Designed miniproteins, single chains. Designs and how they scored, part 106

Each design is a single chain, and the fold is of that chain. pLDDT is the mean over its residues in the fold that is shown.

## One batch from the design tools (miniprotein)

Design m3701
Fold by ESMFold2-Fast:
Structure m3701 (fold): chain A 120 residues (1-120)
Amino acid sequence: MLKVLLVDGEEFKAPLEAAGHEVTVKKIEDVTVQDLLSHDAIVVNIENIKDEKLLKEFLEKAVRLGTPVILAEKEIKYDFPIHYRLMERVFYAIGDSLEEIKEKVLEILKRLEERKQRFA
């Protein structure tokens, strides 16, 4: 079980809870530093966020704090330096449909959960 923060991603709540994760849903403007520190992973629905400046500031803060960030989007809008992917801090869940993106998010969360269980 992972504690997952969904940022503007209410549509991901049901499939993640069905997979056994504890899910908190917040709008990007309501996310606190404590939220970023208290969750095992953050899923950001990039498609639902229109304030590009707020999104960029949020993503930079989350990545800096070291919480894994999963970007749920149709195409890469934010290309982080490659070392963040190598450190498993940033993941891209890219798909042409919401269903494909959900499957990618679940795959990434399974990988993060397996890592947490192995090193906990």
Scores: mean pLDDT 79

Design m3702
Fold by ESMFold2-Fast:
Structure m3702 (fold): chain A 77 residues (1-77)
Amino acid sequence: MHLETRRPTDEEIERAAERLRAEGVPERHIEAAIDAVRNGLSHREVAERYGLSVGTASRAVRALEAALVRVILEEAA
């Protein structure tokens, strides 16, 4: 899935993060995913920065990306 039209706004990122919190995703995972999305970090780079496994970082980033798509689609509908 590609989000190439623009960078997500801080408001959209926070809305996506709230969805992840509602799903029980830990705050540290959400924080890592936000940093990756904001700064274009690889899953490995964010994993190293936040002391996570690459698999955990990848899942968190993918979850945030999916939540961002949902936020954008709901605002467009």
Scores: mean pLDDT 78

Design m3703
Fold by ESMFold2-Fast:
Structure m3703 (fold): chain A 81 residues (1-81)
Amino acid sequence: MEKLREELKKLGLSDEDIEMLLNAVKSAVETIRSGIPHAEGIAEGILALVLGVLKAIGEIDDAQRDKVYELMLKEVKERLR
């Protein structure tokens, strides 16, 4: 996840916000790997919730949210390969 951390820093996110987003990616990957019912929907919910919270408190704007979501989704997919 070092490459994801560097890309998030380039977008102007704080270290605290980056740690929150990286933990959300880890939780999403672990949820999908667990094989529980609705795992993909729960994983998507984890990513959406964290991004929604950061946007609601003014830490990220719409353009940052969309780019961060793209980067998080890419990392989840790469870790599941």
Scores: mean pLDDT 82

Design m3704
Fold by ESMFold2-Fast:
Order: sequence, then C-alpha cells, then structure tokens
Structure m3704 (fold): chain A 83 residues (1-83)
Amino acid sequence: MEFKFQPAATERERALQAAMRLARVLADEGAPDLQAEVVRRFFRLVLEERVPVGEALRESVRYIAEALGVPEEEVRRRLEAVA
C-alpha cells in the first residue's frame, strides 16, 4: 500500500467508525427505520452542528435506549461488541 497512514484516528475517522457501529447495532436489532434516523441524526450533530464525536455518540446512545426500552449501558455494550 502506498497511502499515508496516521498513528491515531482523526475526528472524522472516529465519526465514521462510530456511525458504522451504531448502524450495525440497529441492523442486528432489525430496526431499519430507527437505524436510518439515528445515523442521520449522528452525522447532523458531528458534521453540520460540529458536536464532538463523544457527545454525539452519548446522545445517540440515549436515543436508541429510549426507542428500544433498554438501559443505556446495554446499548454501550452492544456498540463495543460490534467493533
């Protein structure tokens, strides 16, 4: 490979990885409408409103937890499992 690599993920790369994990968790739940809404809201927060990825991720976790009726801790565990 002849591409330049970075020793740590950029904020943009972290945003993409977080969005992919959110999408995977909701795909495994079989909730396509919720998946589309969560991913759209996440990218709006990060790319348009310039919210830090960590804050946007916490907001997305709260939204998913409320929509699915599960604790936020459960959503966080599922996100780690789909790494």
Scores: mean pLDDT 76

Design m3705
Fold by ESMFold2-Fast:
Structure m3705 (fold): chain A 61 residues (1-61)
Amino acid sequence: MTKEEGEELRKEAIEAGESGDIEKIEEVAERMIEYLGLDEEAVKDVKEKLELYKKRVEEEA
């Protein structure tokens, strides 16, 4: 991927996190996994953090 693609993903990740939209956060997380070529351990860590975000959003709802 180009530097521009990485910068767009970073911006989308920040916007998704700030929005608290679980679906949007999940979509960005999947794109980040593909972009970074993460191994299974890193993918598991990202998914665990995503579950924490889901719990936070549910508590605020």
Scores: mean pLDDT 70

Design m3706
Fold by ESMFold2-Fast:
Formats: C-alpha cells, structure tokens, sequence
Structure m3706 (fold): chain A 76 residues (1-76)
C-alpha cells in the first residue's frame, strides 16, 4: 500500500470515527472496536507520517472508550 493510499484510508477511518462519536453506547462501542481493528495494521506501515496518523486516530478512540467506561460506571 502506498503512503497516499494509506493516508486516504486513515482519513476515511477518521470520518467514520467522527460518525461513531454520535452513536449510543452499545453501537458506539461496536463501531469504535471495528475502526480500531482497521487502524491497527497502519502502525506497521513504512511511512512515519502514516504511523503517526494511525496513532492519532487510536488515541482519539481511546478517549471515546474512556468516556463510555465512565458513563457505564456512573450510570449516566
């Protein structure tokens, strides 16, 4: 996969992540897990720019996962 192809796919996954943030708890968790699985292979890409973008998306997913965990514990 070229750098340009990888960055285009990561841009699409970032858009899917923004849509997932608007979903309710169970659907949001399912979509976050799906996106995370699709992003993880890019961490092994030869391009540092691609790897950095993948890390940024995974960090964003981590924040959303933490929000869901807090909501579940607090019952809100």
Amino acid sequence: MTKEEALAQLKQLQQELEQAKKLGNDQKLEQLNKIEKQVEPFLKHESEEVRKQAVKILDDIGVEDLKLAVEKVLGT
Scores: mean pLDDT 80

Design m3707
Fold by ESMFold2-Fast:
Parts: structure tokens; sequence; C-alpha cells
Structure m3707 (fold): chain A 65 residues (1-65)
């Protein structure tokens, strides 16, 4: 296709993981990207209920680690 927007795929993965983390931790959790590989992004979320790790993919799949 057109020039691949790898930053969009990484961003979508981060958004997916961040959304899952926000739901788990009450919506206002601070999120940060820890690692990114292809269409998968590992996000650390920290909120009042503690710290959790999520892997998000551009396709909307999220996995808690």
Amino acid sequence: GAVAENSQLSGLGAQTAGQAAGRALGGSAETRVVDSSGDETLVEAEGSKGRRLFRGRADGTATEL
C-alpha cells in the first residue's frame, strides 16, 4: 500500500492497551509505552489502584501481562 504509517499502527496498539488499562484502573490512569514491535505495543499503566502491564495490538486486541 501507500507508505506504511508504522507510527499509526504503534499508536493504535498503544491506544488499545491504554483503553484496557483505563477501564481496569478507573479511566484516569497514567499510561506509557514500554516497548513496541510491529503492530504490538506494550503499555505500562499506573493509577490509584496500582500498576499494570498491557499488550495492545492495532487490531484492537489487548492482553494483560
Scores: mean pLDDT 71

Design m3708
Fold by ESMFold2-Fast:
Structure m3708 (fold): chain A 75 residues (1-75)
Amino acid sequence: LSVEERLALIKKLEKELNVTFSDEDKQYILEETKGADEKQFAIRALLVHHDIHLTKEEIEKASSVEEIIEIAKQR
């Protein structure tokens, strides 16, 4: 994923989950997700937001970014 695509995914997560990432969190996510696919990116981004907790089982069951977002909406 490009930097622009990852920033677009952060904006999508903010809109879908009604949360806001700080500029520091965004910078950390971009650094940690170099070479990550969309699913790995979403998992890393959600772990940075302290109000969102994903279980190992939820991560294993999710096959897409959209499924990860839907799981996170339930938190």
Scores: mean pLDDT 71

Design m3709
Fold by ESMFold2-Fast:
Structure m3709 (fold): chain A 97 residues (1-97)
Amino acid sequence: SLEEVIDKFAEENYKLYLSHYGTEEEVEKRVEEILKYLPDKKTIPRLNALLVRYYRAKKEGNEEERERLFQEIKSVIDELKKNNIKTPLIKEYEKVK
């Protein structure tokens, strides 16, 4: 399912960010910078940041934020797909319904 694809890539992105930045606090800071201070563009960096936040919301049991982020992630994926941008996530997304 689409939820399974997003869950998989969200966990992978969260672990990658944690490995790169070292702490959950530094990961949060970087995600906030991307989402609040960079231009609101439907880009791969924004998709990756949203996936990290989605995983955190799911881990914390914040269902309201998880659902909001799920819709935002879908919106970004649809825009990237429309612009013929391909990532491993988008390729798997296209195979599920």
Scores: mean pLDDT 82

Design m3710
Fold by ESMFold2-Fast:
Structure m3710 (fold): chain A 58 residues (1-58)
Amino acid sequence: SKLEELRALALLEYRPDLTVEQIAEETGLSKERVEALKAEYEKNGKEFIDKRYQELLK
């Protein structure tokens, strides 16, 4: 779900100690999806993620 993906992004940002496998297990996403989200985060950075969170928390 969308919430699972947002949680995975938060873990990628705030928990750099976690592996892709651990994030997949915690969120219920596949490893492939977590790897894709990690790649997006690495390309777009924290600024993109922060903006997305701000829009959702309104």
Scores: mean pLDDT 75

Design m3711
Fold by ESMFold2-Fast:
Structure m3711 (fold): chain A 78 residues (1-78)
Amino acid sequence: SEIDKQLEFVEFAEKELIEAAENVEEALELLQELYDIYKESIKNNLSLKELIEKMIKWAEEKGLKEVAEKLREWAKKL
C-alpha cells in the first residue's frame, strides 16, 4: 500500500539521519522533526512523492546535504 511505502521511506530517512548525527542528542532532535513533518503530511493527505519532496527540502534547509542526496537516490528506485 502507499502507507507501507511511506513508512519504508520514513524508516530509511531515520537511518540516514542517525548516521549523519554527531551525537545521540542531535539524532533525537532530527528524528523528532522528521516525525513532526510526517504527521503533518498525513494530516494534509500528501502523496508519497510530496512527502519525499517535503523531507528533501527540510534536509536541505537544515544543511544536511548528504541526507538530502540519499533521499533523492531512494526516490529514484520507485
Scores: mean pLDDT 85

Design m3712
Fold by ESMFold2-Fast:
Structure m3712 (fold): chain A 67 residues (1-67)
Amino acid sequence: MLSEKEKRVLEAIAKRTAETSEGATVKEIAEDTGLSQSTVSKELKNLEKKGLVARVEGGKYVATGKA
């Protein structure tokens, strides 16, 4: 199951991906969630391991989670 922090990070990425089609940077996710960049990086690694996010061009992340 996802932690609350993992869920918040995933929701922030999904929102950014829907708005821009390019995904979100660690900095943008940190701003959207109110989490530190180090916390966001940790949660992103966990989500990538679970297959729920993917890193794309420009150091951005996109949600693979089907809405």
Scores: mean pLDDT 79

Design m3713
Fold by ESMFold2-Fast:
Structure m3713 (fold): chain A 85 residues (1-85)
Amino acid sequence: GEYEKIVEEISKFLREELGVDVELDPKMSLKELAEKLAKILKELSETDPEKALKLVDYLIEKSHESEEALKLLKALNEEYSKLLE
């Protein structure tokens, strides 16, 4: 489905463009994916802020192409905010 394709594309982007060694399960829930991405984003914001911005820009671009990607971006913003509290 569209969601599984998004998970695979994000996984590939993280590995190939950002050098983040992570495995994303295409069967994981939207919430679980958002929580995992929020943790990755927080770590990148502390270790390599340019990569953090590149990840955010990538997810924003994807959100314009897909309703599922937009839902993921909104869920990511919620989970990331919780990590800053």
Scores: mean pLDDT 84

Design m3714
Fold by ESMFold2-Fast:
Structure m3714 (fold): chain A 79 residues (1-79)
Amino acid sequence: SMDETMKKISDLNSQGNTKYSQGDYDSAISLYEEAAKLALESGDNSTAAGLYRNLSKVLKDNGDTDKADKYQAIADRLA
């Protein structure tokens, strides 16, 4: 259901935040990407925008500025 999907997105986002805070950027990226994909598939563009901003921030901290700029542009388009 949509409610189950929203819970999955929230759980993935929370796990991503935890990994990011621990400096595990690869795991944070993977978790945020899965959450963002689910948000887009469910039509929740606002939640997807927030997740793409999180992705942009992690990628900048990881030194991948080109991918960070790409995800920031996606977030700005969805917001």
Scores: mean pLDDT 89

Design m3715
Fold by ESMFold2-Fast:
Structure m3715 (fold): chain A 77 residues (1-77)
Amino acid sequence: SLKDLLEEALARATHPEIQRLVEEALKAYDEGNYEEAAISLGAALQVARRHGADPETIALLEKAYDEAVKKLKEKLK
């Protein structure tokens, strides 16, 4: 699930900025705000790529972002 992906990404993230952005995405998800969740995850991906995070962390963030976007599209229809 998206929540499982977010929790795994938070556990794996070592950079404080990535942790903060994933925590923001988790809060947005709990509030049903998939738009804010996607925005925060997009930002986390940019930070992860800039700081050379491991490929597994980047893959988790990409998968979480895709799932957040899918839920946003589902909620808007």
Scores: mean pLDDT 82

Design m3716
Fold by ESMFold2-Fast:
Structure m3716 (fold): chain A 90 residues (1-90)
Amino acid sequence: MAKELLEKAYQRILDTIDRAKELAKYYFSPEDVEKFQKKLDEIKAKVQAEYDRLLAELPNLTEEEIREKAFELYQKAVDEIHKIMGEVLK
């Protein structure tokens, strides 16, 4: 259950990034899209590294800790994505 929450949080972050990339294609020049997508790819790489770290740590965590870490991972990633989108989309 708790591992599924972590996996679900990670997948939701990936889906959010993909949605942001698609949205950018409709509103920006190719140069601006490339710049924005590069920033989203940086977030994706950071999230992937943190997800892999948490998976390795999983046997040492309680279910409550896993739920907390999953929420933190999701919240931090979404906040960073929204910040970048807010700067561009206003």
Scores: mean pLDDT 79

Design m3717
Fold by ESMFold2-Fast:
Structure m3717 (fold): chain A 120 residues (1-120)
Amino acid sequence: SVEEKIKEVLTRAEEEILKAVESPDASGRKAPKELQEEIKTLATKLRKDVLDAVRKAKSPKEALEAIERIIGAYFIQATGIIYYYGEKYNIPQEDVEELIAKISRILGEMLLEIAEILES
């Protein structure tokens, strides 16, 4: 089913986000535990909100428009969390930007795969 295919994409994206935030930066430093936990919580909520949008949508187009808004909002929230803890723990700007870039790539790839599923 469409929902099952989207659930598989979401599961992979969540795993990649968790891996990105748990992996050491270029300096061998792990992200602060608070940052890891907030990003993990946000990723879980993203998966739930996207699945809810798919279930409630009256059409594939309505689902896609809702999912695009959800992903965009979560990227803004994730970026804010990363910058906040970057400043609080004096994380180098390069490492902060690298983590944001990794999450942006994962979210972009997820959106493209979901769009292909919904438009098929």
Scores: mean pLDDT 87

Design m3718
Fold by ESMFold2-Fast:
Structure m3718 (fold): chain A 90 residues (1-90)
Amino acid sequence: MSIEEKIDQVEKDAKSRIEEIKSLIENGADPEEVLKKVADLERDTYKKLMDIIKEAIENNDQEAFDKARETLLKISKEIDELVEKVKEML
């Protein structure tokens, strides 16, 4: 698997989990359960992207580094929006 394919897989998995969390919020799930899922998503996604960024640095792959960083910022923004939405439930 290429570094680019690894980034795409992390983004796809994160988007899927974000949509699941949004569905739970819309269906009136327990805020504590939602917060746990958001925390798990943030931890898992950041860890995977940090590992990919490290691999890109080791390979001197500037394009992969930039893509991984941009993906991290994009997902971080979507997670922040989920956190704000959960705060409205509390």
Scores: mean pLDDT 84

Design m3719
Fold by ESMFold2-Fast:
Structure m3719 (fold): chain A 75 residues (1-75)
Amino acid sequence: KKAVDKELVALMLELSRTMRELKEAVQNGDEARAAELRDRAAALIDKIESLMPQASAPLQLTAQNLIEKARAELA
């Protein structure tokens, strides 16, 4: 559904931004900010996973790849 695809794209962009900010916080030694961003990234991954089954097939694949990469960086 078009509305689900739009929401999923917005969440994926937010996750990408959050992961970029996390990398910067880690590089700067900001442990408190890094912890906050890790929690935010985990919440965004959960939201993306909940919407992904209702999205178009090409977008599902893109979302899955983004989640896998984000989870690897959070490990």
Scores: mean pLDDT 84

Design m3720
Fold by ESMFold2-Fast:
Structure m3720 (fold): chain A 82 residues (1-82)
Amino acid sequence: SKAERIARYRDFVVKQVAEYLDVGNAATKSTVLSAASRNIAQQAYEQAVKELADVEFENDEDLLRRLYSRAKDIALDLRAKA
């Protein structure tokens, strides 16, 4: 099901978004920075899932691309407000 695919890919997408934030945010990475990026990425993923609840995905690649792209945009916005 769509829910099973979203659950299966959650950790992967959250990790990719958190890594993107760490690279984009600072010249120096730290455990604290990575933890903060993880928390933002988790919030962004949950919001992206809600926004895409009524969207039909063609395949897993489409699902991953859309969830990653939207979660990344939300995460950048959340970081800017912090």
Scores: mean pLDDT 74

Design m3721
Fold by ESMFold2-Fast:
Structure m3721 (fold): chain A 74 residues (1-74)
Amino acid sequence: SEAAQLEVLLRLTGEIHDAVRAYQATGDRAQGDKARELIARLREELLRLGMPQEEVDALVGQLEAHLRAVEAAV
């Protein structure tokens, strides 16, 4: 359901955001790795819930690009 997709999106994007913030603040590679794992989980869960592939790929691509920019700056 769309409600289930929204729940997963809000929960996992919050966790990704927290991990990325921790990575920016500390330079701790474990936080960057955690963000990457959470992005992969977000992709898998949204696809399982029936979100279109192109929408998931666009969202995940934005998150991965943001994480790469943070990694380059740390």
Scores: mean pLDDT 87

Design m3722
Fold by ESMFold2-Fast:
Structure m3722 (fold): chain A 89 residues (1-89)
Amino acid sequence: LQQEVQELNRQLSELANKAHLSGDPVEVAQLLLQMADLVSQVSQQAAQLLRQAARYALQGKFVEADELARQGLSIAAQALQQRLAQAQA
């Protein structure tokens, strides 16, 4: 459980870095959808925000996509920290 939480957080960080370095709207959207699938295991709210961010990225609305992605990742990070704390209790 603790190792699974750390691995999920590591995978999310890698995908977020790839999205940040990408200039292709389709690639950014695909990376955001991959992040949504990963966070759906810990927060459906975070996954929904990342899917909405992918939709904005496809429309070229990168500012809105970035805002939603940051919000979704923040919620996912909080959910992962709660799971890690519960596993250690």
Scores: mean pLDDT 76

Design m3723
Fold by ESMFold2-Fast:
Structure m3723 (fold): chain A 68 residues (1-68)
Amino acid sequence: MELEVVGEEGDSVTLAVPGARADQVLVLHTPDGPVEFAPERVENGVAYFRVPRDVLGRATGYELRPRG
C-alpha cells in the first residue's frame, strides 16, 4: 500500500492512497494507539485523507480497514 503526500496546509497533510475505496478508513498506528481517518473524497480509484501533521509524524505504521 502506498501513501503519497499531495498537499500540506498549516497543521494538516493530504495523503493520496491509490486503490483505497470509500468504504475503507486509513488507520495510522501511533505509540498512543491507532487513529482512524475517513476519506475526504475518492476519485478515479484514489482515496484522499486529510490528517494532522503531528499524528502522521508520530505514526509507526499504517493500514486500510473496512468501515464498521
Scores: mean pLDDT 80

Design m3724
Fold by ESMFold2-Fast:
Structure m3724 (fold): chain A 82 residues (1-82)
Amino acid sequence: MSAEELKEKAEEMLRGLEEYGEEEVASLPEELQERVREYLEWAKEKLREIIKLAEEGASAEELKERLEELLRELQALGRELE
């Protein structure tokens, strides 16, 4: 994948997190909602950072590694909420 394709993927993930996070947070006990909101803000910030790095000419390999790490963190959060 090119850096531009990875940037577009990060933008799609950002939109997906906004939709997924809103629905999941609403379904959680109040004690978990705050923690999940903090994780979602962290993940959104990470995605914005990846998008910025792509604009600044970061390599596709670097962008892919950052996206894969973020996806692993989000998958781990999802498992905790099951």
Scores: mean pLDDT 75

Design m3725
Fold by ESMFold2-Fast:
Structure m3725 (fold): chain A 64 residues (1-64)
Amino acid sequence: MLRVWLVVAETLETAQAAGRELRAAHPDVAVVATPRSDAERAIELARRQAEEAGGELEVVDASP
């Protein structure tokens, strides 16, 4: 089963930095980074990816 983690932050750079750390710690998890402005769309896409893989979606807020 696949786990999908969506990292949301104020900027894409911040989200990518946090996502890189999570991906290094959890290589079996699909980590996606998105700026807060695109969060709704990214959550929808991540949900579809997790559903197709029979996995779970977790949303991680790195920069409230």
Scores: mean pLDDT 76

Design m3726
Fold by ESMFold2-Fast:
Parts: sequence; C-alpha cells; structure tokens
Structure m3726 (fold): chain A 109 residues (1-109)
Amino acid sequence: SAERQEIKNAILTGDYSKISSLLSEREKKVLKAIDLLLKDPNISVSELAKKTGLSKSTASKIKNLDENLKSEFEQLAIRYLKALLDRDFVGLEEEVDRIADYLLERGKK
C-alpha cells in the first residue's frame, strides 16, 4: 500500500517526521539511537543514553544488539539495526517490512 511504502521510506531515510503520529516518544528515541550508532559505531553507552534520553540499560541493549527488550517495536528495531550493521540487504528489507506492518496494524482504530 502507499501508506506502507511511506512508512518504509521514512525508516530508511530517517525522516521520522512523516510517521511521527505512528510513533511513541520512546520509539522515536530508539530510532534516534539506531541513527547515532550507524554514524558512530564506537559511541559509548553513556553518550548514546545522553543524546537520546534513553536509560543506560536500554542504550546498552541497543548497542549490544540485545533483543531482550520488553517492547515488540524495540525487538524489531534491534533486528533492523543488526541487518544494517551486517550489510544484509535481504534481511534489511524483511525487517523494514516487519516494522512497517507493526506500525500500520497498531495505527488502525
């Protein structure tokens, strides 16, 4: 769908303003953490937490690619980050599709 493609494009480009209404404040912080890690993979847990406003525990899990996060969105975001870091373009498409489908289903009233 056109809406699904817009969500995918927003994730891939980092232009989250287009999907801001679909994201919680915490989810926006998680995506910001991913963007920061892609720019600087050596960023410390403390700096990642400071720049995103996430707890050090959450920032540590994201940096360590730990899927043991309580939120389904956060688990999907970690899989997305793994695919990006591994340069697994097939896995990347699958994980972006999963995030888009998750947000689209949750956005239904």
Scores: mean pLDDT 84

Design m3727
Fold by ESMFold2-Fast:
Structure m3727 (fold): chain A 65 residues (1-65)
Amino acid sequence: LEEELKKRQEKYREIAKAHQELFDIFSKHPDDPEVWKIYQEWVKKNRFKKATVEDLKKLIEELKK
């Protein structure tokens, strides 16, 4: 029980960190059409499936380039 909760908390923290990084990127590049284009494509791609932490990390990596 404790082990399972610990692993779930770790995944939750990863998701929270990914969202924080996304917010930071958007606040630095609010008027960048390329940043918004990448984000919109990612949203559209994940609209029909449950987004994973890996999907979020890939988005962040693309935006950092």
Scores: mean pLDDT 68

Design m3728
Fold by ESMFold2-Fast:
Structure m3728 (fold): chain A 115 residues (1-115)
Amino acid sequence: SAEAEAVVARARRILREIEEIMEELRAGKLSPEEAARRVLELVSELLDLIGRALERQILSPEAVAELVRILDRIIGLLRELRALVEDPEMAALLDATIANLEAVRATLEALLAEM
């Protein structure tokens, strides 16, 4: 559906923005803590997007499968970022966010298996 395609398109844009932040981090243009703040804002937007799409039951099997792939990539990037963060408060927030993303991913995989 057009609504499912719009959700996936927005999720892909969020992934691209996170990837750009990680490239700036690897290039030494951002501190790990600055990268973490920006990434956490984008992840919050993604979680709200997925949550609303699930509540409205607008996701196709193809959209769910693509969101799982996007979440796999984001989880990997957040784990890379977490290894670089020395601030204990920010580290704890990243750990909690990774756990939340893994829970959402598991929910989407369970949904896909029943579709």
Scores: mean pLDDT 92

Design m3729
Fold by ESMFold2-Fast:
Structure m3729 (fold): chain A 83 residues (1-83)
Amino acid sequence: MELQEQRRREEERQREEEARLAAQIDEWGAASGEEVRDVLEGLARARALGVEDPEYQAFLDRRRAMLEWLERQQRERERQRRA
């Protein structure tokens, strides 16, 4: 794989996650915003370091798994509440 393509995919994933987190911030409120900020800062740092630090990659992997799970739960609640 080309490194440029890999970095571009990382940027696209970061922007998608930022958009999702921004949409959820209004619902979660200030108290939950700290977890959201941690993920966004982690992504920004990994990009600045060229995603070469394995510790940052492990951090991002754990945070992404948690965000994906939370997003899935939030969507399910919204569907159940509106349906």
Scores: mean pLDDT 59

Design m3730
Fold by ESMFold2-Fast:
Structure m3730 (fold): chain A 75 residues (1-75)
Amino acid sequence: KEKEEEEKKKLEEAVERMRNYIREEAEKLGDKDLEKELLELLDKLVKEKKPMDDIGEELALKLVEYYEEKGISRK
């Protein structure tokens, strides 16, 4: 029971860190639609009980695709 509470707290803290990261990146890019899309993706992956590493990879991939499409990092 105690281990389950600790794991849940760690997961909630990790998810909150990811939400803050998404907000900071979207604010830096000036794109509120990106913020909404990434937060919805995070919530979906958490609901599907994906590992945190997989969630982080999906979010990172989405951001890389966004950067490429917007030309923020030149080829």
Scores: mean pLDDT 75

Design m3731
Fold by ESMFold2-Fast:
Structure m3731 (fold): chain A 75 residues (1-75)
Amino acid sequence: SSQLVALEREINRLIEAALREKDPDRIAKLADAIEQQADQLRRTADQTITDPRSRQLWLGTADSYRSIADSLKAA
């Protein structure tokens, strides 16, 4: 799905921005944005993918991105 690929691209852009950022408040805002986009990726995969294997892979990808957001907030 082009929608899922676009969401993944946006999440990766936000992660790269967070890794280059030095301000804790800005890192926290980027982490919130990553979490929001990861949740959207999860919902979109759940709603649009009918193949169980592809669905599970995208859900796993969304969970991984959420873990990255949590790690950024904990730092």
Scores: mean pLDDT 88

Design m3732
Fold by ESMFold2-Fast:
Structure m3732 (fold): chain A 77 residues (1-77)
Amino acid sequence: MSLMQQLVETLNQAIQKLIDNGDLQLAMNVVLLVGLSIARGKYKEAAENAQSLADKEKNPEVKKLLLQVSDLAQQLA
């Protein structure tokens, strides 16, 4: 599996977990701040935004997924 595939799959898992938990506002923020940066090839910005969102996240499963997104995006930067 490519780093890009791992990044997109992990991002989708984080977004889906937020939707399933009813945290639609944070799901939207992840799409706008992380997803769009990835789509634009701005992996460093995506990594920094994912880290920032993870630092504010109280749900440990979502926090772990956002930290994994940050790590994978850093590897592509």
Scores: mean pLDDT 86

Design m3733
Fold by ESMFold2-Fast:
Structure m3733 (fold): chain A 71 residues (1-71)
Amino acid sequence: MEEEKKKIEEGKKYFEEGKYQEAAKYYVPLLSSKDKEVKAEAYEGLGKIAEAQGKLEVAEIFYRKAEDLRK
């Protein structure tokens, strides 16, 4: 749990620095998490990366996956 939360924090840090590929490397492994909230936060992070890169359709898919995990 704490290790997964640390990966989310590192991903956010790289996203803030504009290092989108590096940020994604921290989020992608978390998509296999058994924790729905960790998984949702990873999808949200990937959605923000896609949005920042102008991939609005991809961002919508990721945001929807995060929302569905929280319902």
Scores: mean pLDDT 83

Design m3734
Fold by ESMFold2-Fast:
Structure m3734 (fold): chain A 81 residues (1-81)
Amino acid sequence: MTPEEIEAALKELREILGLSEEQVKAFAAMSEEERKAFLERVRAKIREIEAKIQKEYPEIRTEEEERKVVEEFLKELKKVA
């Protein structure tokens, strides 16, 4: 992965999660334990959302259904960060 791709991915993540430049810098300055705790919270929330989606939307067939699922996922993920 190029430095340019990493920068683009971080910019996209900032837009999705609403992280400021200061928050991204604070995350980089976190200890390994603090980063692990943050990532574990995010992962736990992702697993919760995935389990909910699997039960409520077992088959995604239309572009509209895909958009709705993605929108709900992003809203829930944004609450964690």
Scores: mean pLDDT 62

Design m3735
Fold by ESMFold2-Fast:
Formats: C-alpha cells, sequence, structure tokens
Structure m3735 (fold): chain A 80 residues (1-80)
C-alpha cells in the first residue's frame, strides 16, 4: 500500500539521519564522509517530502526536526 511505502521510506530516512549522528559523535568518519552522509540524508528528505505530498500528508514538522538534526551534525563536524 502507499501508506506502507511511506512508512518504509520514513524509517529509511530516520536510519540515515541516526547513522550520520552516530558516526560523527563517535568520530568514525572524516569531515568529507560526514558531509556526504548529510547530503544523502537531505536528498532522502526531499524524496520523503514528495511522497508525503502525493499522499496528502503534512510532514513539515517531521522534515524540520530531521533538518535540525542534520544541521547539528554539520555544526559538530565544523567544531572539530
Amino acid sequence: SEEREFAVKLTATAIQVAGAEFDVRHDTVSPEQAQAMIDNAEGQLDDLRAIADALGVDISGTVARFQGRLDAVRAAVRAR
């Protein structure tokens, strides 16, 4: 179902964001690798937004929270 596809994509996006947070926190990736992870997660958020729009679901709050988390990851890399 379209709802199932949305749930799977939302979960995949959450895993990518959490992975970037984990790897940056534990210093397991270079700044360049961290930036690539952030870029990939932002692309996933754009895809998720498009799917939500097609389903008529407002995820603006969810997108803002994920973007805030990615901004924090970017700031943590810059503070090194």
Scores: mean pLDDT 86

